# Designed miniproteins, single chains, continued (5), part 98

Each design is a single chain, and the fold is of that chain. pLDDT is the mean over its residues in the fold that is shown.

## One batch from the design tools (miniprotein)

Design m19400
Fold by ESMFold2-Fast:
Structure m19400 (fold): chain A 66 residues (1-66)
Amino acid sequence: MKEVLEIAEDIVKRVTKLFGEEVGEKLRKRIEEALSKAPSDASQDELISQISQVVQEVVDDHLRSQ
């Protein structure tokens, strides 16, 4: 869990630098929600997969809105 959260924080920082604070904050909240709703038996790989999916959705939504 803690290692996954560190990866998520690094991704949020990178997205914030590339797309701005609003996009980074939206991504952070969606990742936190996804991880909090993850099954108790979810593996680290499954959690990383969920983070990757959320990143793709947030970036795609931003690019389509601009």
Scores: mean pLDDT 78

Design m19401
Fold by ESMFold2-Fast:
Structure m19401 (fold): chain A 75 residues (1-75)
Amino acid sequence: DENSEKVAELAQKAYQAFKEGNYEEAIELLDEALKLANEYEQAILLEQRAKAYEAMGNYEKAKEDLEKAKELYEK
């Protein structure tokens, strides 16, 4: 659907920002994607956002996102 297309576009832009070392921009794009995402997409996006948080040294937020993603995969 249109939301899934938007989520994919935002996730792609976030990945490019991450590759360029623009971790704050990657997190902002992932935050927008998470607002539109279904539960399956949320799990994947949370893992991606956790990697960006780790790159910035925000290990607490990275751990929270990974724990939420794990719960979504187990349900």
Scores: mean pLDDT 85

Design m19402
Fold by ESMFold2-Fast:
Structure m19402 (fold): chain A 72 residues (1-72)
Amino acid sequence: SEGLELIAKALGVSPEALRAFLRDVVGLTDEEVERLAAKVTPENAKEYAKKIAEIVSSGLTPEQRREELLAL
């Protein structure tokens, strides 16, 4: 999706790598990934990327990390 591509570009990763990370490491479903991506626009993509980077670099548990990402 366009939103996922925008976040991936802002993070300096491929969209495929970001999708795999969100699914396999964070534990989001494909539907949850698309729901997150649907909130992303060219104007807010850098802010979303920053928030995602902060959440994933924090000492949160897998469940807390999932909850924080879904709350974006």
Scores: mean pLDDT 83

Design m19403
Fold by ESMFold2-Fast:
Structure m19403 (fold): chain A 93 residues (1-93)
Amino acid sequence: MEEYNLLVSRGVARSIIYSVVDGDKEKADEVIEEMDREMIEMGYAQKVADAWESVIKQDPKNSLAWRRLSEAYRALGDDEKAKAYEEKARAAE
């Protein structure tokens, strides 16, 4: 399943970032947000959305994932989904 490969890639990337920043979750999350922003700017907003949807399916309490998904859908022009996911992020915090 391609979805599984994407989920694994996101998990591996996060693990590597944690190793580099000596377990600093806040710094790791910032780097991931920057990476996603660059991908969206390059026109890969749907791939970013698909990746975070996979994360949310495994961890629905991940407020960062909901926030990132909201930004991806805003870039895709789906303001209704973006608002719904922003509310989910706020509820998870």
Scores: mean pLDDT 69

Design m19404
Fold by ESMFold2-Fast:
Structure m19404 (fold): chain A 71 residues (1-71)
Amino acid sequence: SQQAQQLRQQGLQLRRQGDYRGASRLYQQALSLAPPQDRAQIHLDLGQSYAGAGDLSSASRSGGLMVQARE
């Protein structure tokens, strides 16, 4: 849990620097270490970094619920 949070913080730092590829790698590592309750947030972080890199397909897949609208 703490390790996953540290990886997320490192990923956020890379995103701030515009290193979306590096951030995505760190978020993927965080996801592998995260408890189930934290996975949705990490998927969102991963989706945002993919979107920042221009990879909307991966961003959509990682976000999961982005298109969940009945109307």
Scores: mean pLDDT 72

Design m19405
Fold by ESMFold2-Fast:
Structure m19405 (fold): chain A 95 residues (1-95)
Amino acid sequence: MDEEVLKALAEKIAEAWKKAPEEDKALLEQSVAEKLAATKDPLEKELIEKYLKFRKEGDAEALKEAIKLLAKLSGYSEEELLEQLRKEYEELQKL
């Protein structure tokens, strides 16, 4: 169940990335670069890098690893984080 949800989200987000305006892509990459430069925690850096890979390439394994890292850092469950990400994506699609 979770693997199919991960793959479906990764594919949809990668397709949205391909269709996104170049300005929006540049803003996301700039935001990520600023966060990486400000972040001193190696686990947070790995999280940011895996999340960016997921967003740009639709890599479901990168998303899975990012959720696992975020769960360790935040104390939330992997299931709660995946559901939150899904809801955020659905909310953005309504705009």
Scores: mean pLDDT 74

Design m19406
Fold by ESMFold2-Fast:
Structure m19406 (fold): chain A 90 residues (1-90)
Amino acid sequence: SYNRGLELMKKLEEAIEYFRAALEELGPNPELQEALERAERLKKELEDLGEAGKDVRLPISLEEFLERKEKEIEELLARADAVVAELRAA
């Protein structure tokens, strides 16, 4: 679980850099901006959970929480990839 949390944090940091680079290359785009803002919120949620430690009670298991966050990251990357491909084709 600890290693999985670190891997998700690394994926989020890479996704945030990817979204920022795409916005710099392709210019302002509301879908890419929303993806960046969502990724930054997900990173903050994981950081806040880490800082709160054992004092935080989740309504679901930590494993289910991390699985849901991983799927959210994958959805954001898929949407951003589609938008980047469309903008580059224009």
Scores: mean pLDDT 76

Design m19407
Fold by ESMFold2-Fast:
Structure m19407 (fold): chain A 61 residues (1-61)
Amino acid sequence: STSLEAGQIWADWVLAENPDDAAVQAAVEEWRAWLEAHPDASRSEGLAGAVELLNAVAAAK
């Protein structure tokens, strides 16, 4: 789905920007696993996961 594709691209970008942050790495891997398990996830559900990941990145700074 478009949401899944956009989520995977965004996850790759976050990992590239935060290569040494174990907490961010773990959060991204959990979110990727969720996206793979929920291929029919709505845009709202995908966006909620992206917001959680953004909050994790902000907290790591």
Scores: mean pLDDT 66

Design m19408
Fold by ESMFold2-Fast:
Structure m19408 (fold): chain A 85 residues (1-85)
Amino acid sequence: SSMEREKILKINSEILAELSVKVQEMMKRIAEEKSPDEYQKIKERIRRLMAETVAKLSDLVANGASEEEMKKLKEETIKRIEEII
């Protein structure tokens, strides 16, 4: 249904916004705590993880995935971001 599609698209945008905020907070901390070389390495790792997550979310939306599946991907991505540091 159009309502179900609208809900999934809203969830997708909300997840991406939450992940963006988390990444910004982590990168600010890294900039203060780590050397410039370590900062660039972590930045590239996070960039690759975010690209992978965006692709996975896009696939979930395209395949009519549930809110639960999208939420699980969000939680897994947050854990992976936190483990990078």
Scores: mean pLDDT 85

Design m19409
Fold by ESMFold2-Fast:
Structure m19409 (fold): chain A 83 residues (1-83)
Amino acid sequence: MEELLEELEERYREIGERDLRELVEEARKKGLDGEKVEERMRPVIEESSRRLARAFVEGDVEEYRKVREELAEEIKRALEEAR
């Protein structure tokens, strides 16, 4: 159980880092401050990765869905604030 949670936390972190890189590149293409987007989103990605891994292990579908929705809203806000 513990080993599976640690492995999933690492996998979700890897996905988050990839998505963050793509988000920063998208921001740069739009003439936005990519560094500001990265600074804003890094703690969000770290926390979301941990929450998603735990929700998955515990079978908490509602929490998993909520975290994904919150992440989408944070991404939207980060892009708006980078102007």
Scores: mean pLDDT 80

Design m19410
Fold by ESMFold2-Fast:
Structure m19410 (fold): chain A 67 residues (1-67)
Amino acid sequence: SPEEALEIALQNGDVDGAVNAAKELILLKGAAAVLETLQVLQSLFKNNEKALVAAQAAIDYVNAQLE
């Protein structure tokens, strides 16, 4: 699932994978709901620097879609 792909990408610090999973989730849930999901995941991964970098890239992408 795109949610599972997002969590895996974040755990691995896979920036491109996280952004691509966020794109798929926007199609399913809309950008606002995906932003909330990413903010929760960013909080859960607060001690994983690679995950925080990937989450921030996905958040930046989603914020651009909310304009």
Scores: mean pLDDT 84

Design m19411
Fold by ESMFold2-Fast:
Structure m19411 (fold): chain A 87 residues (1-87)
Amino acid sequence: SLDDLIEEFVARVKELAAAGLSDEEFVARFTELVREMLERARELNLSDDEIAKVIGAVLREVEALLDAARVGRAKRALVQELSRHYG
């Protein structure tokens, strides 16, 4: 379900934040997370509004747990993956 997908990817963001990753490792793993998230959203045939809800939940968690520099890196990675999937 949409709620299960949101819960799963929010939990994965929490795990990445807690893992003590370098900036390079964080960007690589977050990029993979975003890619998997968008692929799962397509497989579930989610509407644009539902995809926006998943993205919004992940971004809120990123902003809550990470410093401003890592938030910036995460947002850049997300924009790049969105362009690859929908651009």
Scores: mean pLDDT 84

Design m19412
Fold by ESMFold2-Fast:
Structure m19412 (fold): chain A 63 residues (1-63)
Amino acid sequence: GPIQELARELLARLRAGEDPSALAEELVRTLRKQGKDAQADGFEAALREGRTAALAAAHDISR
């Protein structure tokens, strides 16, 4: 679905060393729009912790 597609694209950009900011913001918005606030909060926390945490969180969402 759209969340998994956004998370896969975000993973690809992170692995390529590209700026993930716009896709990360879109992923958070899409999660919240679908009522997945706890998952959005967890992903935002991972972004604050650093790249490794963000990669792991995006990978989990992409499943």
Scores: mean pLDDT 83

Design m19413
Fold by ESMFold2-Fast:
Structure m19413 (fold): chain A 71 residues (1-71)
Amino acid sequence: MRERELEEALRVMSEVNKRMRKVLESIPDDTPLEEQHNLLHRKGQEIRDENGERIERAGRILSEAAGEELR
């Protein structure tokens, strides 16, 4: 049964998206794009380091579900 895995995958991705959005919102509007990119990359890596297995699993599940929808 994939229902629990799909639910967890959506939850994990939602949590990651919320964290990344908060990081983006915390960056001043006048910050150079290169610095914004570096901050987002670094924070994204921290999130992946904390939740790497969960994110990878979630990504696979969501990619499979999207693949079925697109076919």
Scores: mean pLDDT 70

Design m19414
Fold by ESMFold2-Fast:
Structure m19414 (fold): chain A 81 residues (1-81)
Amino acid sequence: MKEKLEKVLEEAIKRAEEAGDEEMVELLKRIKKGLEDMYKEGVELSEKGIEEIKKAIETSKSLLELGEKIALIVREYSSKK
């Protein structure tokens, strides 16, 4: 997985842990795992896709909204090597 994407996810997980939001921590860890598995299969996000993930994490008002936005971003901005 790209270092920039990993950094975005790790910083988001750390903030959720510091806030005591266990449900958000679990969701972010599942998102990170899914993205890592995607990259292992040779599917990568564009730089725009990584920026859209960061924006989704910052602007989503619920766990459901975040999950839905991430799924759409992966669909729109991923490409196979």
Scores: mean pLDDT 82

Design m19415
Fold by ESMFold2-Fast:
Structure m19415 (fold): chain A 83 residues (1-83)
Amino acid sequence: MTEEEVIEALKKLIDSVDAGDAETAREYADRLIELIKESELSPLDLGVIAVAAATIHVVSRNKGLDELAEAAERVLDAIAEKE
């Protein structure tokens, strides 16, 4: 179920960012991008992901994790491509 996969990937991404694990966070950001591109997500689900990605971008910048900030930008770009 795509919605459940999105929620799982999002939770793991947030947990990885909190742990400072840039490698794992990038993996789950890439998984979210795949799910966004390949799945029919509701505007509400896309909105939730966008808010989370924007939050991750701010947190990553504050921690000096440029790779995570870039990954969050890629998630936001994938959402924009859906329009």
Scores: mean pLDDT 75

Design m19416
Fold by ESMFold2-Fast:
Structure m19416 (fold): chain A 105 residues (1-105)
Amino acid sequence: SGKEIEELAKEIKELILENKLSPRQIREAFREAFRKASEEVPPTQEQISLYVALELRLIGLELDGGGPKEAAEEIVDFLKQLNKVDPEFALKLAEILLEILKEKL
C-alpha cells in the first residue's frame, strides 16, 4: 500500500526539518541506510540508478547552498519513486533510514 511509504516519508521529512539536517548529513545517513537495506533486500538495477541520481542531486544541493527543506523534498520524492519500482526494498530502506535518523541525528 502506498500509505505505508507516505507515512514513513512524512516522518523522515519531519526529522530532517526538526534537526535542521544539511544535504551532506542526509547523504551520509542515506548511504548507510542504502547499504544496510541492500544486505537484507536486494535492490533492482532501476532502484540503484535512482539512488545514484539522488546522490548527485544531494551533492548539487550541498554545492548550491540548499538547506534541509530542499534535501527533505528530494528524499520524499525518491522514496515514492523507489516504491513504484519495488515496494519491498523501498519500505525496508525507509524503515532503516528513519531508525538511523532517530539514533544518530
Scores: mean pLDDT 85

Design m19417
Fold by ESMFold2-Fast:
Parts: structure tokens; sequence; C-alpha cells
Structure m19417 (fold): chain A 70 residues (1-70)
């Protein structure tokens, strides 16, 4: 989906400008998101719902990244 691709591209651009410590903090949140997605898939949650929850969480992480860069 174009929206997910655009959000991920923006996140990568922000990450390039962050300190190693700030990047490690965001990496932890991204890992937690990955684990949450894996748990939802293992529980048999439909792909469309997993994608919706992933997108919502990704937006939250992106907002945090924007604040760290500012």
Amino acid sequence: DDEIADLLAELQRILEGLSPEQRRELDRELRDLGAEVDALRAAGVPDEEVTRRFLERLREILDKARRLRA
C-alpha cells in the first residue's frame, strides 16, 4: 500500500538524521511492533486487521521519530 510505503520511507529518512542512541530507542519500538504483529498472526487475526493495527502503530512510531529529530 502506498501509504505504508510512504510512512516507511519518511521513517527511514528521519532515522538517518538521528543519533545512535535515538535510533536504538526506535529500533526497540519497531521490534516490539514486529513481535505484536507476529503474535496477532499466530492468533489467527485476519491480514486486513493486522495491517490496520500495524499502520496505526507505525504512525505512532513515526510521530515519535519526528519529535526526536526536531
Scores: mean pLDDT 80

Design m19418
Fold by ESMFold2-Fast:
Structure m19418 (fold): chain A 88 residues (1-88)
Amino acid sequence: MKEELAKLLEKLAEKFDAVDTPLGKEMAEYLREMAEKLLEAEDSEIPSLISGTYLYFSAVILEAEEEGDEATKKAAEEAIKELKKVTL
């Protein structure tokens, strides 16, 4: 499962890069770092890493609202929905 989660995070990172905003690029870098951490993680660490990723998405949504970055906000909301489908 961690390989599937890492692949999903890499796919989401590409979507944030495609938004082409500073916040989107920052989120893409974070997701690539989390994908790397997931591949190196023990199974017991995965829930914590996933929880941290959800919290970061929530923070990005708030920052995007403050900056008026609707594209990054939408990407983050869609990313949460995609991550929930895999993590339940």
Scores: mean pLDDT 81

Design m19419
Fold by ESMFold2-Fast:
Structure m19419 (fold): chain A 91 residues (1-91)
Amino acid sequence: DEEVRKRFEEAKKEAEELKKELEELGRQADSDGDTGTAAAAYSAAKQVEELLEEGERLYEEDPRKGLGAFELAKSLAQSRLAAVKARVEAL
């Protein structure tokens, strides 16, 4: 199914972009001495990476489950990025 494949690739790309934002935020926080925010950002990026790896594995067995895992990775990345940014603003 071309549409499922397209959505899979788009969800993967978006989750990877959000993961890069989390990693960059972590590096900035670490540079500023905010080790707590850096740790939270790096942990979130790792969780997104693990979901992307699982999504690729699931896609081989069931493309719809793989897509679901990538959509979850994207949602997690968005939620974690928003939470980390809110913590920086609250400081």
Scores: mean pLDDT 80

Design m19420
Fold by ESMFold2-Fast:
Formats: C-alpha cells, sequence, structure tokens
Structure m19420 (fold): chain A 96 residues (1-96)
C-alpha cells in the first residue's frame, strides 16, 4: 500500500467515524485501527483521530472499535498519534 493509500484509509476512517450512522462509525473504527498500524506517520495520526471519534459514539460496538483502534494508535512511535490513541482508549473504557 502506498503512502497516499495509507493516508486515504485514515481519512476514510475519520469520515466514517464522524458519521451519524452507527454501522459507519464501527467501520470507521476498523479503518482507524488499520491506519494506526500503518508505517506512515500521517496515517497513524488520522488513525488516532478516527479512534477518538469512534470512542465518542453512543453505540457500544463503535466504542469497542474505538478502544481497539486507540490501543493500536497508543503503540505508535509518533507522539501525536500515541496521545490521540491513549485519549480514545480512555474515553471508550469509561463508556463501556
Amino acid sequence: MSDEEQIELGRRGLELAKSADPAAQVEGGALAAQAAKSPNKEAQILGGLAALEAAKSADPAAQRAGLAAGEAAAKSPNLEAGALGGAAAALAESRL
């Protein structure tokens, strides 16, 4: 996967996680976890942002997806992605 494809995965994950549709929020969390595991720094940051948005969902399945993505982003060597991932995981845990 190219750098642009990795970044686009993160952007798509964030778009879906911000959707009003709970099924789209779950998919956004899944893409967030994939982007967070990317070797691309921008994709890792987008993964963390998308994880945080999924964790804000009222749907428990989206919150669980946000938790998993947040834990993945927290392992990132990128400080911003790690901070976003940690925040997403903490928020999701507080709501589950």
Scores: mean pLDDT 83

Design m19421
Fold by ESMFold2-Fast:
Structure m19421 (fold): chain A 95 residues (1-95)
Amino acid sequence: MKLYRVEVGLTEEGMRRAAAEAVEIINKLPDDAHVVIASNAWGELRAPFEPALREAEANAPASKQVTATTMFPAVAASLMPEGSVVIALYEPDPG
């Protein structure tokens, strides 16, 4: 399984930028790719990254099977079929 990491700023612009980057990654994948967009949130709620998740899912090409989830990327990866792609939206390290 391929894992891509996309940094998400917690501003409206940062969320929009992350969504656009996720869609760009999806557009470069082969047809029939199963794609999961996941965040590093604890998964109890539709995560703090919900706006970026929704925008990426909405703007993904119809030819791809794209699902947004609030599961940890590692958990999402373990549940998806072989050949799936996980795009991890993560909060940047402020360091």
Scores: mean pLDDT 67

Design m19422
Fold by ESMFold2-Fast:
Structure m19422 (fold): chain A 83 residues (1-83)
Amino acid sequence: TIDDLADQIRQLSDRLLSSDNPIDQQVARLGRQASDSARNRDFQSAGQYISQVGALLARAGSNASQDSIRLGRLMSQLGDAIS
C-alpha cells in the first residue's frame, strides 16, 4: 500500500522532471523526495514534502498541469496512508 503509492509517485515524478513546465519540475522533485522518505519509513519528512506540494499547487492554481494535479492527488493519498 504505502510502497505501491511511493512507487507510483516516483514513476510520475520521473516523467514530470523532463517537462518544460517549471511547476511540473518543482512538483516532481518534491514527489521524488516524498517517495524516497516514505520508502525509508521517514514519514515525518514525507509529510513535509507532501505539504509543500499542496502549498505549491494551491499557489499555482490554473497554471498547474493535469499531471502535477494528479501527482498531488497521489501524494495526498500517501499522506492519508502514513497518518
Scores: mean pLDDT 85

Design m19423
Fold by ESMFold2-Fast:
Structure m19423 (fold): chain A 61 residues (1-61)
Amino acid sequence: STLQRLLDVTQQLAAQHYPEAEAEVFRGRPVAVVHPADGEQARAALPVLRQIEEQARQLVA
């Protein structure tokens, strides 16, 4: 399915930046997830993860 391909690509891209990153389905969409050590790391990671998700969508189209 398209959703499974999006998950796989999102996981692969996220792992390149954050080796422990996971991909999961949230409200029918693939989302990259990380567990940062603190709020500053979380704030820095968020825009990168959103960019990864957008890149994955474009690659699967």
Scores: mean pLDDT 77

Design m19424
Fold by ESMFold2-Fast:
Structure m19424 (fold): chain A 66 residues (1-66)
Amino acid sequence: ALKDVALAQAQGYLDANEPVKALDVVCSAYAVRPQDFDARFKPVCDLAAQKQYDQAAALLQQLLAA
């Protein structure tokens, strides 16, 4: 599924210390099919849209670790 591929790619980017790329792949997938994601991903993408990349990446990392 698009969500599962995006989350796997995002984890790879976070492991490579590329948080903006991680946020781009997750939020692009979220924009296409928001219903496939847990509701907790909405604030991640809202923060990324506001250019709050550090906060968005930290929240994304918490969600992927949980």
Scores: mean pLDDT 82

Design m19425
Fold by ESMFold2-Fast:
Structure m19425 (fold): chain A 72 residues (1-72)
Amino acid sequence: LEARGREIAARLDADPDDEAALNEAVDLYVERVSTQSREQQEKALEMAKKLVEENPDDELARRLAEKLEELL
């Protein structure tokens, strides 16, 4: 999991428009959050929504918020 996350991060550092890497990063984070308590899942969603408000052009944050909303 951790090693996979670093690999995805390296791909995004090289190509921030890598659609597959963005989707994998979101899926990996959502999977990790899904193993946590409901309260932590709700906090993760609130944090993702706040990131979207602060950085509306952040595709990763927007996709993360959408996926976390689906989880809850």
Scores: mean pLDDT 75

Design m19426
Fold by ESMFold2-Fast:
Order: C-alpha cells, then sequence, then structure tokens
Structure m19426 (fold): chain A 91 residues (1-91)
C-alpha cells in the first residue's frame, strides 16, 4: 500500500515536471535537479516492490519528461533517463 502510494507520487511528479517544462520559457535546472533527487528515492522504493506495471508507467513518464527537457535542462533530462532505465532493468 505504501509502495503503491510512492509509485503514484513519482508518476505525478514526473508528469508535473514535464508539464511545467513544456509551458515555461525559463526552466530552472537547479529546481529540476532537486526533483531528480526526490525521484531517485521514490524509484528505489518502486524497485523494491517489484511491481512491473508501476515500473513501466514510471519509466514511460520519466522518458517523456526527459525528451521534453533535453534542450532546456540537459542534466536533469539525462538523470530522468537514467532513473527510467534503472527502474525498467531492476523490475
Amino acid sequence: MEEDFEADVLTALTIMIAAVSLTNDKVDEEENLRMVERMKELADEIIKTGNKEHAKDVADALKYAAERLKDKTPEASEQFKKIADEVEKKV
């Protein structure tokens, strides 16, 4: 139950970051990197649950965010891709 909540939160955070980055002319890379750190913590919990459906949804959302951020915040984009790959490989 708690793990399901963490997966939902990570998915929501990823979608929110993607939406914000799509609508803003100025993207704060420092703020996006702080979000990456939170996502890493939540991703570790998702990996521990072994829920393949949640892992796929989270990985897809992270990859979507990474693609949208690649030109504006390349460091955050790279980190989102790494988290997505880790979640997919470990679950």
Scores: mean pLDDT 70

Design m19427
Fold by ESMFold2-Fast:
Structure m19427 (fold): chain A 89 residues (1-89)
Amino acid sequence: SIEELLEKIEEALKTLQKEFPNSPLVKQMQELLKELKKKPSLETALQLDTTAGVFLLYLIVNEKTSEEIVEAINIITESAQKIAEILKS
């Protein structure tokens, strides 16, 4: 369900917030999650997926990845993509 996917994203974002408390990209993902909870939309789900992907690339280039961080970002991207697929149907 969309509710379970939103909970997975929220938990993953808590992991990112603890590791990167002042990251503008983490703040942007939190705002996108808030908007997605308020009004589920294909556009917002895809924006969240894209922002998480951009954050992962930033972390790889700057050698700031860990297995926990990569897993958290993967949960966000996969869950956002699943929400987008539900909204397309």
Scores: mean pLDDT 88

Design m19428
Fold by ESMFold2-Fast:
Structure m19428 (fold): chain A 97 residues (1-97)
Amino acid sequence: EEEIEKILKDFEEYMKSVDREAALRLAVGLAVYAVQNKNEKLLDKIAEYILEHFPDVTEEEIRAALRELGLSDELIDQVVKTLREKVAELQARRAAA
C-alpha cells in the first residue's frame, strides 16, 4: 500500500509528460487495481485525477481503455460503475464545501 502511494505520486508527475491516451490507460489500470483490492484511498485519488484532467472523458473511452487491458466485460462494468459513483461523490462533496 505504501509502495502504491509512492507510485501514485510518481504517476502524477509522469502524466504531465505523456499523451492523453497513455495517461487515460494508466489511470484506468490503477482504478482496476484499486477496485480489485478495495483500496478506497487509491480509488479516490484516481477518480479525482480523472475528474481534474479528463473532465470530458466518455464512458466509451474508459471502456475502450479497459478492453485494451484484456479485462472481462463484468470487471469493465464494475470499474466503470465504481468510477462514476466515486466521481459523483467527489463532485457532491466539493459542492457541499
Scores: mean pLDDT 76

Design m19429
Fold by ESMFold2-Fast:
Structure m19429 (fold): chain A 82 residues (1-82)
Amino acid sequence: SPEEVARAAADHAARAAGEGKTIDELYEVSRKAMRDAGGTPEVVEAASRAAALAAQNGKDTFGPEGAYESARRAMLAAARAA
């Protein structure tokens, strides 16, 4: 499901954000994880962008745990909208 795909990618994006990766690197990590989980190209592009932004913002505000929660929520919302 889009939710399962988004959750898997969000974990990878959040981990990368906690490690200090750039937003472009977060986007690439998210895209790869979503493709590997079977996401369609449309869902992959929309949700990966949302995850990268949310992970960066969550990390800057609440640290690595904030990155996880922010990325997960943003990816689920974007995947459902795509």
Scores: mean pLDDT 72

Design m19430
Fold by ESMFold2-Fast:
Structure m19430 (fold): chain A 75 residues (1-75)
Amino acid sequence: EEEIRKAVAEEVKRHLLGLGVPQEVADEIAKRVAEDPNRIVSAIEEVLKKHGVELSPAQVTAVALRAVGVMLEVE
């Protein structure tokens, strides 16, 4: 359970950093995802808006889909 949350959070952070999201913003999103993986999209959108970082809807969707893929692979 906790191991899955950590793996999902680490993948979300890694993907966001690859898209050029600042480390501080990616860390905050990863922390929120680790607390509630069911709110991945909401966590990404809320934190990005808070920090004035813009990602396309397709980029946000790609991060969420990859995170779900990691969740399925860890089981």
Scores: mean pLDDT 77

Design m19431
Fold by ESMFold2-Fast:
Structure m19431 (fold): chain A 131 residues (1-131)
Amino acid sequence: SPIHLSDLPPPREVKRDPNVPVVETEGINYIKNEVLPALKNHPVAFPFLRETDAELLNRPDYPDIVPNPMSLTEIEKALEEKAYNKPEEVIKDLEQMFENYRRYAPEGSFVREAAEELEAIFRKLVATLPK
């Protein structure tokens, strides 16, 4: 019998549409070269660099709270594979990641405080996004 692995939904896979031309905007390059490295290299970034697992978080209610999982690793992979067509799509996935942490991380926890600190840095960096 096949081993039934976790019923948790995988992080949303960002797939490149082959019918849309590759668009390398200054905004996408800014996110790839400045925003993501700043977030990844921040001392509190460690919990956000890997896929979140409900078992690892000891939160069996994770799928009910977070129907659209997202991580820095998935966003970085999608950027490397040129799956985004405009900077606003990358920003939406980053916003989804921070929203997920606000929904499932308990108030006053290290993970919640780390997410709020990273989101503040993210917001400062995207305020200077090239158009």
Scores: mean pLDDT 68

Design m19432
Fold by ESMFold2-Fast:
Structure m19432 (fold): chain A 80 residues (1-80)
Amino acid sequence: SMHALAQRLTELMVQLAKATTEAERKKIMEEAIQLLEESGVPEETLKKFREITEEAAKAKDNAQAVSLLALGLSEVREGL
């Protein structure tokens, strides 16, 4: 259900806030992408989320990367 998807995205956002390394951020984002793909969200939503993930990979510090990814997860969750 969309409610269950929203709850799982919220849990990933909580995990992301605790992430301190690029490897931790990548794992969380890979789980988010898989969850969205399995849930059948619109292709435009997946495209936007992948673009945010690519932008975050170019961030120079953890705080900036986490902020970008958290915003992306929040936007997807609010669009459900």
Scores: mean pLDDT 79

Design m19433
Fold by ESMFold2-Fast:
Structure m19433 (fold): chain A 87 residues (1-87)
Amino acid sequence: MTNATLDLYDRDGNLIGSFNAQLLSYDDSSITLQFPDRAAADRAAALLSRAQPGDRVIIRTSDGSILTGILTGFSLSGNNLTLYLSP
């Protein structure tokens, strides 16, 4: 399990929000993060529900990896948040 930060940026490059999570898995189109509790996951989901077309997600891991994409959607399951991204 890798420590990660989830940062949401608007189309103008302004930081909208930032969250601490654990990176569980990722592929070419989706990233799954585990939050420490449901309240934290709910707060992240509430912010993401207000994202506008063209808003970008940047995920930075404790090992120095950076995952980024345009947010196309998300789903919440318990403490786990899955982000759907385009390149």
Scores: mean pLDDT 82

Design m19434
Fold by ESMFold2-Fast:
Structure m19434 (fold): chain A 70 residues (1-70)
Amino acid sequence: SMEEEFKKVVEEAKKKPLREQAIDYEVVSALATIAAVSARMGGDEEEAERFEKLAKEYDKLATEVRKQIA
């Protein structure tokens, strides 16, 4: 599933320098946002809400990492 792929990306991101880690989290957040839009267009509100939650979670991680490399 896309959620499992996002988890793998996050695990791989942790092995990278902070700037690359922030970019990986930003990418995963963007992909989750796209998935949420796609789910909502398909009439799956519950799936859309799950991806919106994931996007927000990874966006927070990206923001925290960005603060460390400012």
Scores: mean pLDDT 83

